# Designs tried in a protein design run: designed miniproteins, single chains, continued (2). Part 12

Each design is a single chain, and the fold is of that chain. pLDDT is the mean over its residues in the fold that is shown.

## One batch from the design tools (miniprotein)

Design m4390
Fold by ESMFold2-Fast:
Order: structure tokens, then C-alpha cells, then sequence
Structure m4390 (fold): chain A 88 residues (1-88)
């Protein structure tokens, strides 16, 4: 996969996560299901960045550095979601 393709895929995954978080805010009853989907998408982004499969990440405990990267991605999505809500 080219660097351009990786960047585009990560951007698409981020947009999907923002959509899922907005849906969770609108439908709290679906929060557990939507949260699981968001976690799956974060793992996919991490896998793309590291050049490994999601299955390889799941087969090993995440390192402290990988945990920090996960939190960073989650924080970025939360900030972008809040900004989009303010524009409505």
C-alpha cells in the first residue's frame, strides 16, 4: 500500500469513527455497540500505521507506546466530534 493510500484509508476510518460517535450521542441505547465499532476502527488505524494486521495486534498485549497512540487517536476524534457538534 502506498503512503497516499495509507493516508486516505486513515482519513476514511477517522470520518467513520466521528460518524459512529455522533450516532452514539444521538442514540445512547446503542452506545456499547457503537463504542466497540470505534475501538475496532482505532485498532485498524494503528495496524495501518505499524504495517501489521489487526489480528497480529490482537494476538499480543499492546505496548505502553501503542496504548498512548490509541488514547491520542481517541482524543483527536473526540475533539473533532465536539467541533462538528458546535457547528450545528
Amino acid sequence: MSEEEKKKKIEELKEEMIKLVLEAIKNPEKNDELTKKVIDLILEILAIKKGVSVEELENSPLSEEEQKELHKIADEIAEETEEKLKKE
Scores: mean pLDDT 75

Design m4391
Fold by ESMFold2-Fast:
Structure m4391 (fold): chain A 95 residues (1-95)
Amino acid sequence: SSMVEGILSGLERSIELLDTAPESAKESAEKIKKKLEEVKKAVEEGDLEKALELLEETIEYIKKDKSIPEDLKNRLIARLKAIKKKVEKLKKELE
């Protein structure tokens, strides 16, 4: 599915963006990458409900993190919210 491919690509780009985190935020960046890999796996397995739950948990984790610079944090949250909307739309179209 081109829609699933777009969601997975968006998640991969978000993971790549975390590679730009400064050394002081590397531990937090690695934890967020792991969470996004779990979202990616849920999408690949067709479990869109789990993917939405994990995306929301990841967004909230990023919001509460104090190590990641605000510019990077805001960009990540915006990207993940956009991905969440795409997953919500895909789920509704498959219901």
Scores: mean pLDDT 87

Design m4392
Fold by ESMFold2-Fast:
Structure m4392 (fold): chain A 66 residues (1-66)
Amino acid sequence: SAAEIEAAARARQRAVADAMQARIAEVRADPSLSPEEKEAEIGRIEAEMAAEVQAIAAERAAALAA
Protein backbone atom coordinates (compact mmCIF):
# COMPACT_ATOMS: atom_id res chain seq x y z
CA SER A 1 0.00 0.00 0.00
CA ALA A 2 1.02 3.64 -0.36
CA ALA A 3 1.05 3.97 3.45
CA GLU A 4 3.53 1.06 3.73
CA ILE A 5 5.76 2.57 1.01
CA GLU A 6 5.76 5.97 2.77
CA ALA A 7 6.38 4.41 6.20
CA ALA A 8 9.34 2.43 4.81
CA ALA A 9 10.81 5.56 3.18
CA ARG A 10 10.44 7.56 6.42
CA ALA A 11 12.13 4.77 8.43
CA ARG A 12 15.06 4.67 5.97
CA GLN A 13 15.41 8.48 6.03
CA ARG A 14 15.40 8.43 9.85
CA ALA A 15 18.14 5.76 9.88
CA VAL A 16 20.25 7.81 7.43
CA ALA A 17 19.82 10.98 9.54
CA ASP A 18 20.74 9.13 12.76
CA ALA A 19 23.83 7.60 11.11
CA MET A 20 24.90 11.03 9.79
CA GLN A 21 24.56 12.63 13.25
CA ALA A 22 26.61 9.83 14.85
CA ARG A 23 29.41 10.12 12.25
CA ILE A 24 29.51 13.94 12.55
CA ALA A 25 29.69 13.65 16.37
CA GLU A 26 32.69 11.27 16.02
CA VAL A 27 34.45 13.74 13.68
CA ARG A 28 33.75 16.67 16.03
CA ALA A 29 35.13 14.68 18.99
CA ASP A 30 38.36 13.65 17.17
CA PRO A 31 41.27 15.59 18.78
CA SER A 32 43.67 14.58 15.96
CA LEU A 33 41.77 16.60 13.33
CA SER A 34 42.20 20.35 12.72
CA PRO A 35 39.09 22.55 12.45
CA GLU A 36 39.60 22.64 8.65
CA GLU A 37 39.89 18.84 8.45
CA LYS A 38 36.73 18.48 10.58
CA GLU A 39 34.78 20.82 8.27
CA ALA A 40 36.00 18.93 5.18
CA GLU A 41 35.08 15.51 6.64
CA ILE A 42 31.67 16.75 7.88
CA GLY A 43 31.00 18.18 4.39
CA ARG A 44 31.87 14.81 2.83
CA ILE A 45 29.56 12.95 5.26
CA GLU A 46 26.71 15.42 4.62
CA ALA A 47 27.09 15.08 0.83
CA GLU A 48 27.07 11.25 1.07
CA MET A 49 23.96 11.26 3.28
CA ALA A 50 22.19 13.82 1.05
CA ALA A 51 22.74 11.45 -1.92
CA GLU A 52 21.25 8.54 0.10
CA VAL A 53 18.20 10.64 1.06
CA GLN A 54 17.70 11.62 -2.62
CA ALA A 55 17.89 7.93 -3.64
CA ILE A 56 15.28 7.01 -0.99
CA ALA A 57 12.99 9.82 -2.23
CA ALA A 58 13.36 8.64 -5.86
CA GLU A 59 12.64 5.00 -4.88
CA ARG A 60 9.58 6.14 -2.90
CA ALA A 61 8.28 8.19 -5.86
CA ALA A 62 8.79 5.26 -8.27
CA ALA A 63 7.06 2.80 -5.90
CA LEU A 64 4.07 5.14 -5.43
CA ALA A 65 3.77 5.60 -9.24
CA ALA A 66 3.65 1.82 -9.80
Scores: mean pLDDT 87

Design m4393
Fold by ESMFold2-Fast:
Structure m4393 (fold): chain A 74 residues (1-74)
Amino acid sequence: SELEKLREELREKAKEAGLPEELIEKVLENFDVAGLKALLTMLDDPKVTAEDIVNFLNELEEYRKKREEKLKKK
């Protein structure tokens, strides 16, 4: 599937960028297709630092958690 292909590509590129393995695994488990594509674009941009990527991931994780909380609260 598209999601599985994106996860494989992200794992490889994120390792090249020096992202922590724990953070990479968390991203692969929790991000949707759109989020993974956005992160891959950032990893391919030489103007984007590892710090910028970590900040982006933290913002997406907060957004994801807020969405999950809304789904759990009936």
Scores: mean pLDDT 73

Design m4394
Fold by ESMFold2-Fast:
Structure m4394 (fold): chain A 85 residues (1-85)
Amino acid sequence: MTPEELKEEALRAAREAVEYAKEYKELKADPTAPATKVAGAALRAMGAATEALLLANKLKELGEEEAAREAVELARKAGFKVEIL
């Protein structure tokens, strides 16, 4: 994987984490949503956030500090929302 591809993958994983966190909030606010579907959205958000953090660490090792920081910030925001909201 090129550094450019790695940046795109890390940011994509971070964005997916944010999207799944949003889905989790919407499902949690819906009283008709099944508990298993709500839990599934939370787990997907955490999984995507974890992937983004792992990819961000690889970017940092390659000297791509800005991309690594952006991915970490997005991933942390997604994980924070899932845990608290």
Scores: mean pLDDT 75

Design m4395
Fold by ESMFold2-Fast:
Structure m4395 (fold): chain A 89 residues (1-89)
Amino acid sequence: SLKGKRILILGGATSLYESLTVRELLDAGAEVTFAYSVEEAIAMLDTFKPDYLTRSISVPKEEFDKVVKAVNGKAKIYDYPQDILNDLG
């Protein structure tokens, strides 16, 4: 169960597969929010305070790594939303 857990996704659910994965995370009780820029995602580490940080497949690793550097232990990092579901859902 992901009840009470907050997930921040850098990028949008740009594919049907990612949209279905996001729905499954929501059904597991997670709060899911999207950041559409690196700057927005970094700001949301302090305002939204996610438990988990991940990216959409459309986001390059180099852009995601900029957000990861700002995490400083505040959130657990997953490469993709499906990895959260596989580990915790």
Scores: mean pLDDT 83

Design m4396
Fold by ESMFold2-Fast:
Structure m4396 (fold): chain A 84 residues (1-84)
Amino acid sequence: MQITEEEARQAAERLLAGARKVAENAEGIPVEKLEEILRKLREEAPKVVALAEATAGEAAAEVVRAAAEEALETLEEALRRRKA
């Protein structure tokens, strides 16, 4: 499936919004479930970055990579707060 640079940016925005929503509701989410979400994001993020690079180029891949990194940091912080 071909994606545009705009579609890659929209995917990055959705990823970040999703991570922020999970972090907002972290108090109501079991620690094991938060760990599962974080693990799944770590596994999927490289695939999405690779797809963006292949179909929309390096600039789009960089946007997706940055969003994935911020999403991971957001979820890791939420998990740390739940454990502390």
Scores: mean pLDDT 79

Design m4397
Fold by ESMFold2-Fast:
Structure m4397 (fold): chain A 61 residues (1-61)
Amino acid sequence: ALAADIVADVRAHPARWLAELLTYLSLHDPELAAEAQARLAAGVPQADVVIWALERIQARL
């Protein structure tokens, strides 16, 4: 699970986290970037997409 302070910051600043995350994923994990974009297109809130993607990144470490 993500640290509670990270989750809180994502919920406070979802657009900043999303922009940074999509830039990172486009370079390092383009498949996860595509999945994140699909979730955004489906109407999933920005904060929820960021939290989901960060959890996926953490699970691969």
Scores: mean pLDDT 84

Design m4398
Fold by ESMFold2-Fast:
Structure m4398 (fold): chain A 64 residues (1-64)
Amino acid sequence: MSEVQQLAIRGTSLAILGVGYSFEGREELARRYYLQAYKAYYESALLSGDYDEAERLRKKIEEL
């Protein structure tokens, strides 16, 4: 499995945890998991050369 695929899977898993904590009303914990998910997706985008997606994700990280 490529590092790009590993980071994408990691990002998805972290995002699912974020959604779960948000549903429980644990907003601060959900935000931390969303931040980690976006960081994983950002690294995946950089490694794949998808700079447009990387810039979009960087902005989402700054919004959190």
Scores: mean pLDDT 83

Design m4399
Fold by ESMFold2-Fast:
Structure m4399 (fold): chain A 80 residues (1-80)
Amino acid sequence: SALDELIAETVERLLKAETPEEIRAVFEEFVARLRALGYSREQILQALQRIIGRLSEHLSDERLDEVQQVAGAVLAEALA
């Protein structure tokens, strides 16, 4: 599905991201794209949880926590 492809693309981009600014930009683009496609807040949250789950297979606990904090901030700002 288009959503599964977008999730896979976003995971790959996050694995290549080196800075918090790059991580933020990737999440902002992802949330904006899902909102433009008409996904609900709940569906966007579920998609972000899927991304974090896939990243947990590749990242250290410390790095995963940093990524989760950025994701949470972007979600709060975009869906306020």
Scores: mean pLDDT 86

Design m4400
Fold by ESMFold2-Fast:
Structure m4400 (fold): chain A 74 residues (1-74)
Amino acid sequence: SEEDERRRFLIRLMNEALEALEKGQSIEDIVARVREELKKRNLSDEEIDRIVAQFRTALEGYRERKKKIEELKK
């Protein structure tokens, strides 16, 4: 259950991050907010840095994919 709760938390956090990106927030501001949310859980600094890096990569990938889709509409 604890592992399932962590997984659900990370999924929710990612969905919120993607929604913020869609609303025009910068990846840097989103990642800073993600880091603060992770700090509220009893995670190590190393775990936080790893998760934040994964979120940054995912958000950058999403932004690039969206840009390519918009380019195809022109």
Scores: mean pLDDT 83

Design m4401
Fold by ESMFold2-Fast:
Structure m4401 (fold): chain A 110 residues (1-110)
Amino acid sequence: MEVEELLEELEKAEKNSEEREQVTKLTAIKLRLGISSKESVELIRKAIEAIKKGDYESALEYIIELVRLGSSEAAILLMREMGAPEEVIEELERNFVNLEKQIELIESLK
């Protein structure tokens, strides 16, 4: 599932959070994307817009900020949507707990 679809499901679940099923979906999506704050959601939205506009420089900056906030799951999914080489994706996944190494790798793509 694409990050944009996950973000739309997140917003839908938040609007209907009074329903037990929607609360479960909200929690699952937040865990899937590594979302801990509203700032992560806004950065994901900005990254998606930048990717759609072909503004990959701005997209990479938003993705780096997502990594700094601990939303590495969303960052990796966005890198895949940008068409990052599989070797880069594999290195990001191998360094999932190493924030500095993930940022260094993404910065090297600028």
Scores: mean pLDDT 74

Design m4402
Fold by ESMFold2-Fast:
Order: structure tokens, then C-alpha cells, then sequence
Structure m4402 (fold): chain A 70 residues (1-70)
């Protein structure tokens, strides 16, 4: 999870749109399918708030079976 958050932070703060997309997509690829529902929802919201709706939809599909937090 720390690696995912670092990639999201770097991607959202990158001055290069192509670099931003590469970093964010790499971050999504590293998100485990069984990440808890609240954590998944927060990450999806952050992506959508920055206009990355396609990436947010990809993450939502990957985490559609995410468990409730324990």
C-alpha cells in the first residue's frame, strides 16, 4: 500500500500528463484485488476528482469484490 500511495502522489503531482498516466496506472496495477472497500473507494474518489475517470473505473472493476474493512 505505501508503494501505491507513493505512485498516486507522484502521478497526481507530475508536470507531464503522460508521466502522470504511467505512474497512476502502475499504482492501480499494484493495488491488491482484496484491498478493503473503504480504501478502494477513497482511491477511486481521488482519481475521479482529478479527472482520471477511466483509471477510476479500471480500479473500481479490479476491486469490485473488495471486502468490508475489519
Amino acid sequence: MKEVLKLFDEGLNSEDEKKSLELLKKGIDLVPEDVDRITAAVMISVLRSHGYDDLADELAEKTKNAPDPQ
Scores: mean pLDDT 78

Design m4403
Fold by ESMFold2-Fast:
Structure m4403 (fold): chain A 64 residues (1-64)
Amino acid sequence: SSTVKRVALAELERLREEVRDVSEEIVEIVDQGIKRVAAATTDEEVAAIGRETRRRVEELLKSL
């Protein structure tokens, strides 16, 4: 649905701002997630991409 996609994009854009000054690699992960969410056609895909993007960012931040 448009609502699920809109919420996911807003959450990822907020995450992008939070990690903007941390590293280029982390920003790239979020940017890739945003592109994938924008291209997704189902709510299940949107949710899965959002979860995986957040997981990767959190894992990388914890390893710094």
Scores: mean pLDDT 85

Design m4404
Fold by ESMFold2-Fast:
Structure m4404 (fold): chain A 87 residues (1-87)
Amino acid sequence: SVEVLARELLLAMVEGDRARFNRVMNEVLSQPGLFEQVGAEIQRIARELLPDATGTPAERVRRTIEALRADPALRAAFRAELDRLKA
């Protein structure tokens, strides 16, 4: 699932889990076109979580990561959604 891969990458960045980030990125890079699909999905999730955030695509992702780090309830809801998608 593209959404599962996108959420796994975002959560790995939030938690500073380099091993998880590298494992998921290797999967994303091993499949043609998946990198672009996951990138687009990360942008969609970022806009969903922070609809009023402005700036470049990279800046919006950074703001989303910082929001998830700062808000334990938001991070818990994000993790719960990832777990639901993986079930």
Scores: mean pLDDT 86

Design m4405
Fold by ESMFold2-Fast:
Structure m4405 (fold): chain A 80 residues (1-80)
Amino acid sequence: MEAEKKKKEEKIKEILEPSDPKLAEKVRELVELFFQKLEDGEEEARKAMIEYLKKLGVDEEVAEEVAEIVLKKVKETRKE
C-alpha cells in the first residue's frame, strides 16, 4: 500500500511539474481543456480532465487526484 501511494504521488508530481518536455506540452493541453470545460461546469471539467489523463496512460486513481488538486487550486483562487 505505501509503495503504491509513493508511486501515485510521483505520477501526480510528474503531471503537475513535468520534467519531460513532451509531458509538459500535454499538461499545457490539459490545463487549456480544463478551463474550456469549466464553462460547461465544474463536474464536466473534472470528468474531462480524468478522461484526458486516462488517454495519456495515467491510472484512473491518479487522474482523479490530479483533477481534484487542480479544481481545489481554482476554487481557492476564487474563494472569498
Scores: mean pLDDT 71

Design m4406
Fold by ESMFold2-Fast:
Structure m4406 (fold): chain A 67 residues (1-67)
Amino acid sequence: ETVTLEGTLKNLETGEVRKGSITFDTATALGKVIRHEIETEIKPGDVIKITVDGKTYELKVEGVTIS
């Protein structure tokens, strides 16, 4: 099972802003945390900090998909 968060991504190192998505595998420790937080705490309009390939982004959540 995967969780995909869609929204506006801001690269905190470059300041670049773009629409995108981040997908988490729920078999990972991070994916399990995100899966739980979606059920209890994360809602559309929230801003979360995520690290992908050593780069830190702010994601403004616009959509959540569980697959």
Scores: mean pLDDT 68

Design m4407
Fold by ESMFold2-Fast:
Structure m4407 (fold): chain A 130 residues (1-130)
Amino acid sequence: MSPLEGKNIVIAGRPGSGKSTIARYLESLGAKVTILDPSVVPFSVYSDLLNKADAIIFVIDGSNFQPRDEEILNQLKETNKPIVIALSKVDQPVQEAARNFVENSGLPYVEINPATLEGLDELAELLASL
């Protein structure tokens, strides 16, 4: 039995953060996944989808941390939904600002590598506990 069967999961983050790989993995575990890119479309357009979510995954590209990532997280926190941060690392170093932001967020987080699938099992276990 999949621990995520029937769960409604929203994945939010800027383009190139690995959202599509995470979505495919979680869908393979029976989750219903919606991908949001708030840098392309305003949060107000997604209010109904966010209200139906059991949990939100916020994906941060650790090699390309931007002020927009802080703005996105603050808007997601306004939903009062459970939030898990997926700090994406691929072949580039994670920026110190990204690590400091995630560690100081007060939210559960997992380091993931979308190319190797590292950390995705830990992410799924964390979501199943919510």
Scores: mean pLDDT 78

Design m4408
Fold by ESMFold2-Fast:
Structure m4408 (fold): chain A 87 residues (1-87)
Amino acid sequence: SAEEEVRAVAVETADEIIEKLKEIGAPESLIAAMETVRRQLETASAAEALGAMRLVLREFRELAKEDPRFEPIAELAAEALARMEAI
C-alpha cells in the first residue's frame, strides 16, 4: 500500500542517517535519539512518518548551520521527504 511504501522510505532513511551519524562520530545522545525515532517509525502511520521526517530535516538543518558534516544528513532527510510526498 502507499502507507507501507511511505513507512518503508522513512525507516530506510532513518537507518541511513544512523549509519552516517556513526561514521562522522556524532554524539551518542544524537544517535540514541535517531534510534528512538527509527523504532517509532516501524509502527507509524504515513502521516506520522511524514511528520517525523519533517522534524528530522528541521533538526539536521539547524545542526548543519554550526557543523557542515551534518549537511549530507539533512540532504538525506530532504530527499526522503520529497520521495514520501510523491507516493
Scores: mean pLDDT 88

Design m4409
Fold by ESMFold2-Fast:
Structure m4409 (fold): chain A 67 residues (1-67)
Amino acid sequence: DIDQGVADVAWASLLASLKPEDRKAVQEAWEQSVEAGVAKLREIAASWPAEEKAQVERLLEQILALS
């Protein structure tokens, strides 16, 4: 099951936690395609701790389920 409201809030929180330049880059990539947006977000998250990477992957699963 997917909770659309929960996924929207989680996505907004993730974007708010990014640096403005990183948020811009992710949004621009997402405008091209979901695949490009996912790749850009993973690229940015590559240097993050393992727990934060896992949280990003979980959020991406929720977002992709809505797409």
Scores: mean pLDDT 71

Design m4410
Fold by ESMFold2-Fast:
Structure m4410 (fold): chain A 80 residues (1-80)
Amino acid sequence: MGEAARELGKHLAELFRTALESDEAAGRVAGEMMSATARAESQAIKSSDEKATEIIREMGERVRAAAEALRAALDARRAA
């Protein structure tokens, strides 16, 4: 159960690791995390897995906040 949520978790962990490689990679990762979450939600909806959809939606809110924070940190570094 929750295969889509489990796969999303693994993908997000890999993306976070990639973000540590460079500032350019970190900027790209913010967008990729949001895209991966949106794709996982679409797949869960198509599979009629309401529990997975709810979990992914909840994760998506936290991923969006993390992506916004990462973007803000990169912008602050460029402004300094």
Scores: mean pLDDT 71

Design m4411
Fold by ESMFold2-Fast:
Structure m4411 (fold): chain A 59 residues (1-59)
Amino acid sequence: MQAEIAQRVIDLAGDLSGSVPLPDDPDQMRAQGEQALEQAQRQVAQETGLPLSTVRQAV
């Protein structure tokens, strides 16, 4: 179950990152990646009905 949650978060974060223009600034790239990961974790929490803290612990 935890491995499935972690994989779903990783896959979704990758999809979200791939759908947006890549900024030239490495600080902006990192911030964008962190936002994609946070959004993916929230979406997986909503899909599974688990608390966000549980989803974060799986990744």
Scores: mean pLDDT 73

Design m4412
Fold by ESMFold2-Fast:
Structure m4412 (fold): chain A 68 residues (1-68)
Amino acid sequence: SEREQRLKKIEELMKTSEGIKTIRVLRAKINNLPIPYSEEEVEQYLKKAKELGITEEDILEFHERIKK
């Protein structure tokens, strides 16, 4: 399904340092948590996530699945 394909793409991103940081920044933004990166880095990661079509809902669903 389209949802499973999006989750698989997130899993592939989590295999890279850049992907992990991108997901971490999105998760922190969604939960209004402190982000341990520079303002410029945060903007770049948010832009990358948007270009990849990753949504807040995708991140929340991925997080819930890995906790189960």
Scores: mean pLDDT 73

Design m4413
Fold by ESMFold2-Fast:
Structure m4413 (fold): chain A 83 residues (1-83)
Amino acid sequence: MKEEVLKKLEEAAKEVARRSAGKSLEEATRIAQEAAKELEKETGLKVEASVERIPGSDRLAAVTFKAEVEGEEVVAGELVRIA
């Protein structure tokens, strides 16, 4: 279960990064939150998503997904180049 959830979060992070490339931070955050909502429906777990600028970079942001499985936090992330 934990490994399956991690894989889903990793795939979601990559897909959100792909869809968010060249978009604003606001739009990237919207896409990430929509993906988190879909994952919550599919898994029945609480899924948190965030998009944060990498300090010192005008172009890079980190897309992060978090879920709790059996009391353990599972985290996946991907870098994306934004506008």
Scores: mean pLDDT 83

Design m4414
Fold by ESMFold2-Fast:
Structure m4414 (fold): chain A 95 residues (1-95)
Amino acid sequence: MEKLKLAQEILKWDGEVAATNRNLLATTQLLLKKLHELGILSSPALDDENLEALARVMAEIRTLVMEALGIPHEPLEVIRERTLALLREARARAA
């Protein structure tokens, strides 16, 4: 239930901010800020496996939103790897 709620909030957030390809970077930065505000990035429960799972969910939701909006996107695994790298950097900065 908790992971489903997080996925739904990510979808809503991404959909509300990403109107064009120009906004995708801004959407990612705002999402990272929101995850920090929610205490997710500084949570002791956010281990490497949960971080990888979060990156995958974020990439899947982003891909689905982009497809629904007719926006071209990179392969899912490329988006996942970039998202994971950004999450790892953000977690390190939150420490």
Scores: mean pLDDT 68

Design m4415
Fold by ESMFold2-Fast:
Structure m4415 (fold): chain A 84 residues (1-84)
Amino acid sequence: MDEGIEKLSLGSVLYSQGKYEEAVKYFEEAIELFEKEIAAGDKSALPPLALALRYLAEALEKLGKYEEAEKYRAKAEEVEKKYK
């Protein structure tokens, strides 16, 4: 099982439960794992990286961290340009 996808799925479940701070932690862990996969040459991790960055931004917005949310949303858009 892909650990990055597992962390992303766990974060999504926590987000749906309103546990935004815990969701942020899992989305950050997923992002780190996907970035490591990309650095190792696996560009198939680019779409799940962009998705994790968008979910992180949404969770941060729910926590009132609007500046951080916008930063990660912009990063997701830049990642999306690399595989679209």
Scores: mean pLDDT 85

Design m4416
Fold by ESMFold2-Fast:
Structure m4416 (fold): chain A 90 residues (1-90)
Amino acid sequence: AASAAIIAAAKALFSDTATNAIKILLTLSKKSLSAAELASILNVSASTVSKILATLLANGYVSSSKNGSTTLYSITAAGSATLNSITAKL
């Protein structure tokens, strides 16, 4: 897929950022989480996670919702399809 090919190419050039973006999508495919929870699970800074989440939101791969003072992030259908394209072994 074109999007998956672009992300794969980006991983070769900017491996840490692309790898973290893929890990965020994969983690969110299992459950909705805050940026702080994602940072804890992935062992990266909350700032790094927030920056990647902003990019994923802009592309429609993730949605956000307020739960009190915390913002929760969920994978969208588009995000799930993109993740499947990246991780597909077919």
Scores: mean pLDDT 73

Design m4417
Fold by ESMFold2-Fast:
Structure m4417 (fold): chain A 72 residues (1-72)
Amino acid sequence: MEEAAREAYELGYRLGKEGAEKGDEAANQAGREAGMLAYRMAKERGLDEEGVEYAANAAMGGFVEAYSLTKA
């Protein structure tokens, strides 16, 4: 679970940074993609419902942090 959450956070962070650099519309789309990809990744790793949700939340955390830092 920790490994999947860390990978999800890193995914969200990367997409948030890339999206913020491309513009607000791209950033909004990247945020949605980060959540969906994290969900898929957690399911592919065989995580239960709690683990899947935890990974998706980790991706959103990474996205928000990277977006804020990139726009600063």
Scores: mean pLDDT 75

Design m4418
Fold by ESMFold2-Fast:
Structure m4418 (fold): chain A 76 residues (1-76)
Amino acid sequence: MEEEIEKIREENYKLMKETNGKKLVLGVPKDTPEEDIEFIKNFFKEQGIELKIIYTNLPKEVFEEILKRLKKLKEE
């Protein structure tokens, strides 16, 4: 689990550096609602970042915490 997260983090860091932070890969739980995926894509698009979604075994609770934080930032 930790090793898999570290790999994704390294790939994202490399991708951000190669694209000047304009492209990121985000892992989401396989059963994530489409509306939540669209919200996240739109949030990052407004920041000038193209987001590629991949389905992973990420715990649902971790993803929900990320989503909650993004929604709070959007409201501010």
Scores: mean pLDDT 69

Design m4419
Fold by ESMFold2-Fast:
Structure m4419 (fold): chain A 69 residues (1-69)
Amino acid sequence: KIEVTVTLELKEPYDGDVTVYVDGKKAAVVHVKGTTLTVTVELEVGQHIVAVLDEDGKLLAKKLVEVKE
């Protein structure tokens, strides 16, 4: 696994805790204030979907990340 820093732009401004998911698995909880967040996650080589959901499960951001060896 490789540590990757991912920056995501939110669909709308948010102030609170959001949950970051990698390929549908919970990876982190991050406090956000505004329209962007940066999170470091461990990824295997290949393509991964990083998604950010609020406390009610609303999708705030989604990004395809490709990790190379």
Scores: mean pLDDT 81

Design m4420
Fold by ESMFold2-Fast:
Structure m4420 (fold): chain A 110 residues (1-110)
Amino acid sequence: SKEEEEILKKFKEKIEELKKKAEERLKAGEDKADVVEWVVAELIEILDELKPNDNVLEEIIKYYKEEAENGDLFYQIVVGILYQKLVQNGNTEYIPKADELAEKISEWIR
């Protein structure tokens, strides 16, 4: 729908702005764990503001999947949090994928 397309566009714009700020914080020498915690908090705020339905969440995951699979940590955080949101919404099929990405992020912080 046009409403879903508008939410998807706004979500992508906010994700790209968040990536730029996260990269600036890491370049400034901020602690990796602190930057990840901040990114997660910002993603939760974006989800609370835009309230994307499961269809929009799945389209965003699909859009960033290749970058996350290629080892981009920022997109691994994004996709991981979106999988967790789908699980919270009752899509338990995403549990293994959410857990896998949470483990990879934890290893990078360590």
Scores: mean pLDDT 87

Design m4421
Fold by ESMFold2-Fast:
Structure m4421 (fold): chain A 86 residues (1-86)
Amino acid sequence: MEELEELMEQSDPEMAERLRQILETARQLKQSLLDQGVDEDLAEKTGEQVARALIRSLLTGDREEARAEIVKAVVKTYKENGFKVD
């Protein structure tokens, strides 16, 4: 990830900054899930899935698909961790 960020910063600083924001968002989501009592492994996998969805959206421009995948991943994580989700 650092090598990709460095390359993008040299060729497209705005894209590199967006990538950093995506990774920070995924890290914050993981921490929020951990604070709610979600298993560490499950929280990490969910954060990775969210990061992948956001990166794909950044490359394809499909913001709605990314939003749907993020919501789906979070809901699945809560269900797998035993939380009741409506």
Scores: mean pLDDT 72

Design m4422
Fold by ESMFold2-Fast:
Structure m4422 (fold): chain A 69 residues (1-69)
Amino acid sequence: MPSRSEVWALIQETAARLATARSPEEVDALVEEALAEIRSLQPSPEILAEAEAALAAMRRTFTARLAAA
C-alpha cells in the first residue's frame, strides 16, 4: 500500500500545478487527475478520505481565486 507521505507528495505536486492553472476547468482537470492517480495507488480508506478532503479544499480555494481575479 502507498504510504501517507507518497499520497501527500502527490497532493503537494498538484498544489504547485494548481498555482499555474489559468481557468476553473484546468483546476477541475488537475484535481481529477490527482484523485485518479491517488485512487490507482489503492490507499487505505482513511488516507483516501483525507486526500479527497484536501483536494476538495484546494479546488475550492484555487477556483475562488481565479473567479476573483
Scores: mean pLDDT 81

Design m4423
Fold by ESMFold2-Fast:
Structure m4423 (fold): chain A 108 residues (1-108)
Amino acid sequence: SKEELIEFLKKAIEELKKLAEELKKAETFEEIEEILERVQKLIDEVVEKLKKNGLEKEALELEVLEGLMLIAFGIGKLIKDLEFTKEMLLKTIEKIIELLKEIIEKLK
């Protein structure tokens, strides 16, 4: 239902916020990668839920942001800049959270 989707998205936002706080504390690329895998798993679950509810455009926007996040991680790892990598990933997570908030408002 619409109410179940809203509740799921609210929980996803809170989990993304917790992962962002863990990301701020990460001291190695290996720690960032572990957090990023958890972010990807959560995004994949959200994408599936959005598609099942007919929100194909919103699901695609989320998949694009996930792709940009993976590119940012790859670039950061290549240049060996931990702080740049964390900053880019945090900005992408913030954009994902804002997109999920916009979806919730449209569903109300």
Scores: mean pLDDT 90

Design m4424
Fold by ESMFold2-Fast:
Structure m4424 (fold): chain A 79 residues (1-79)
Amino acid sequence: SMAHTLIVQASLYFARGDYEKALELLERALETAKKNGDTETIRLVAEMAEAMSESMEIQGNKELAERFRELAERAREVA
């Protein structure tokens, strides 16, 4: 699905250190999954965003950690 493709792309950008692009792609995946009522994909976005938030916290990037955490919370609220 398009949402799954966006999640895979987000993971690849995150792995290369392009964190803002990874966040953008996860936000697009969430919007796509919401439009389609895809609860399983919404939950996956929440899990990925939470993991990425924790990684940012470990790296000392508190601003990006908060942005990924807010995305995870938004995804959980609509799951």
Scores: mean pLDDT 87

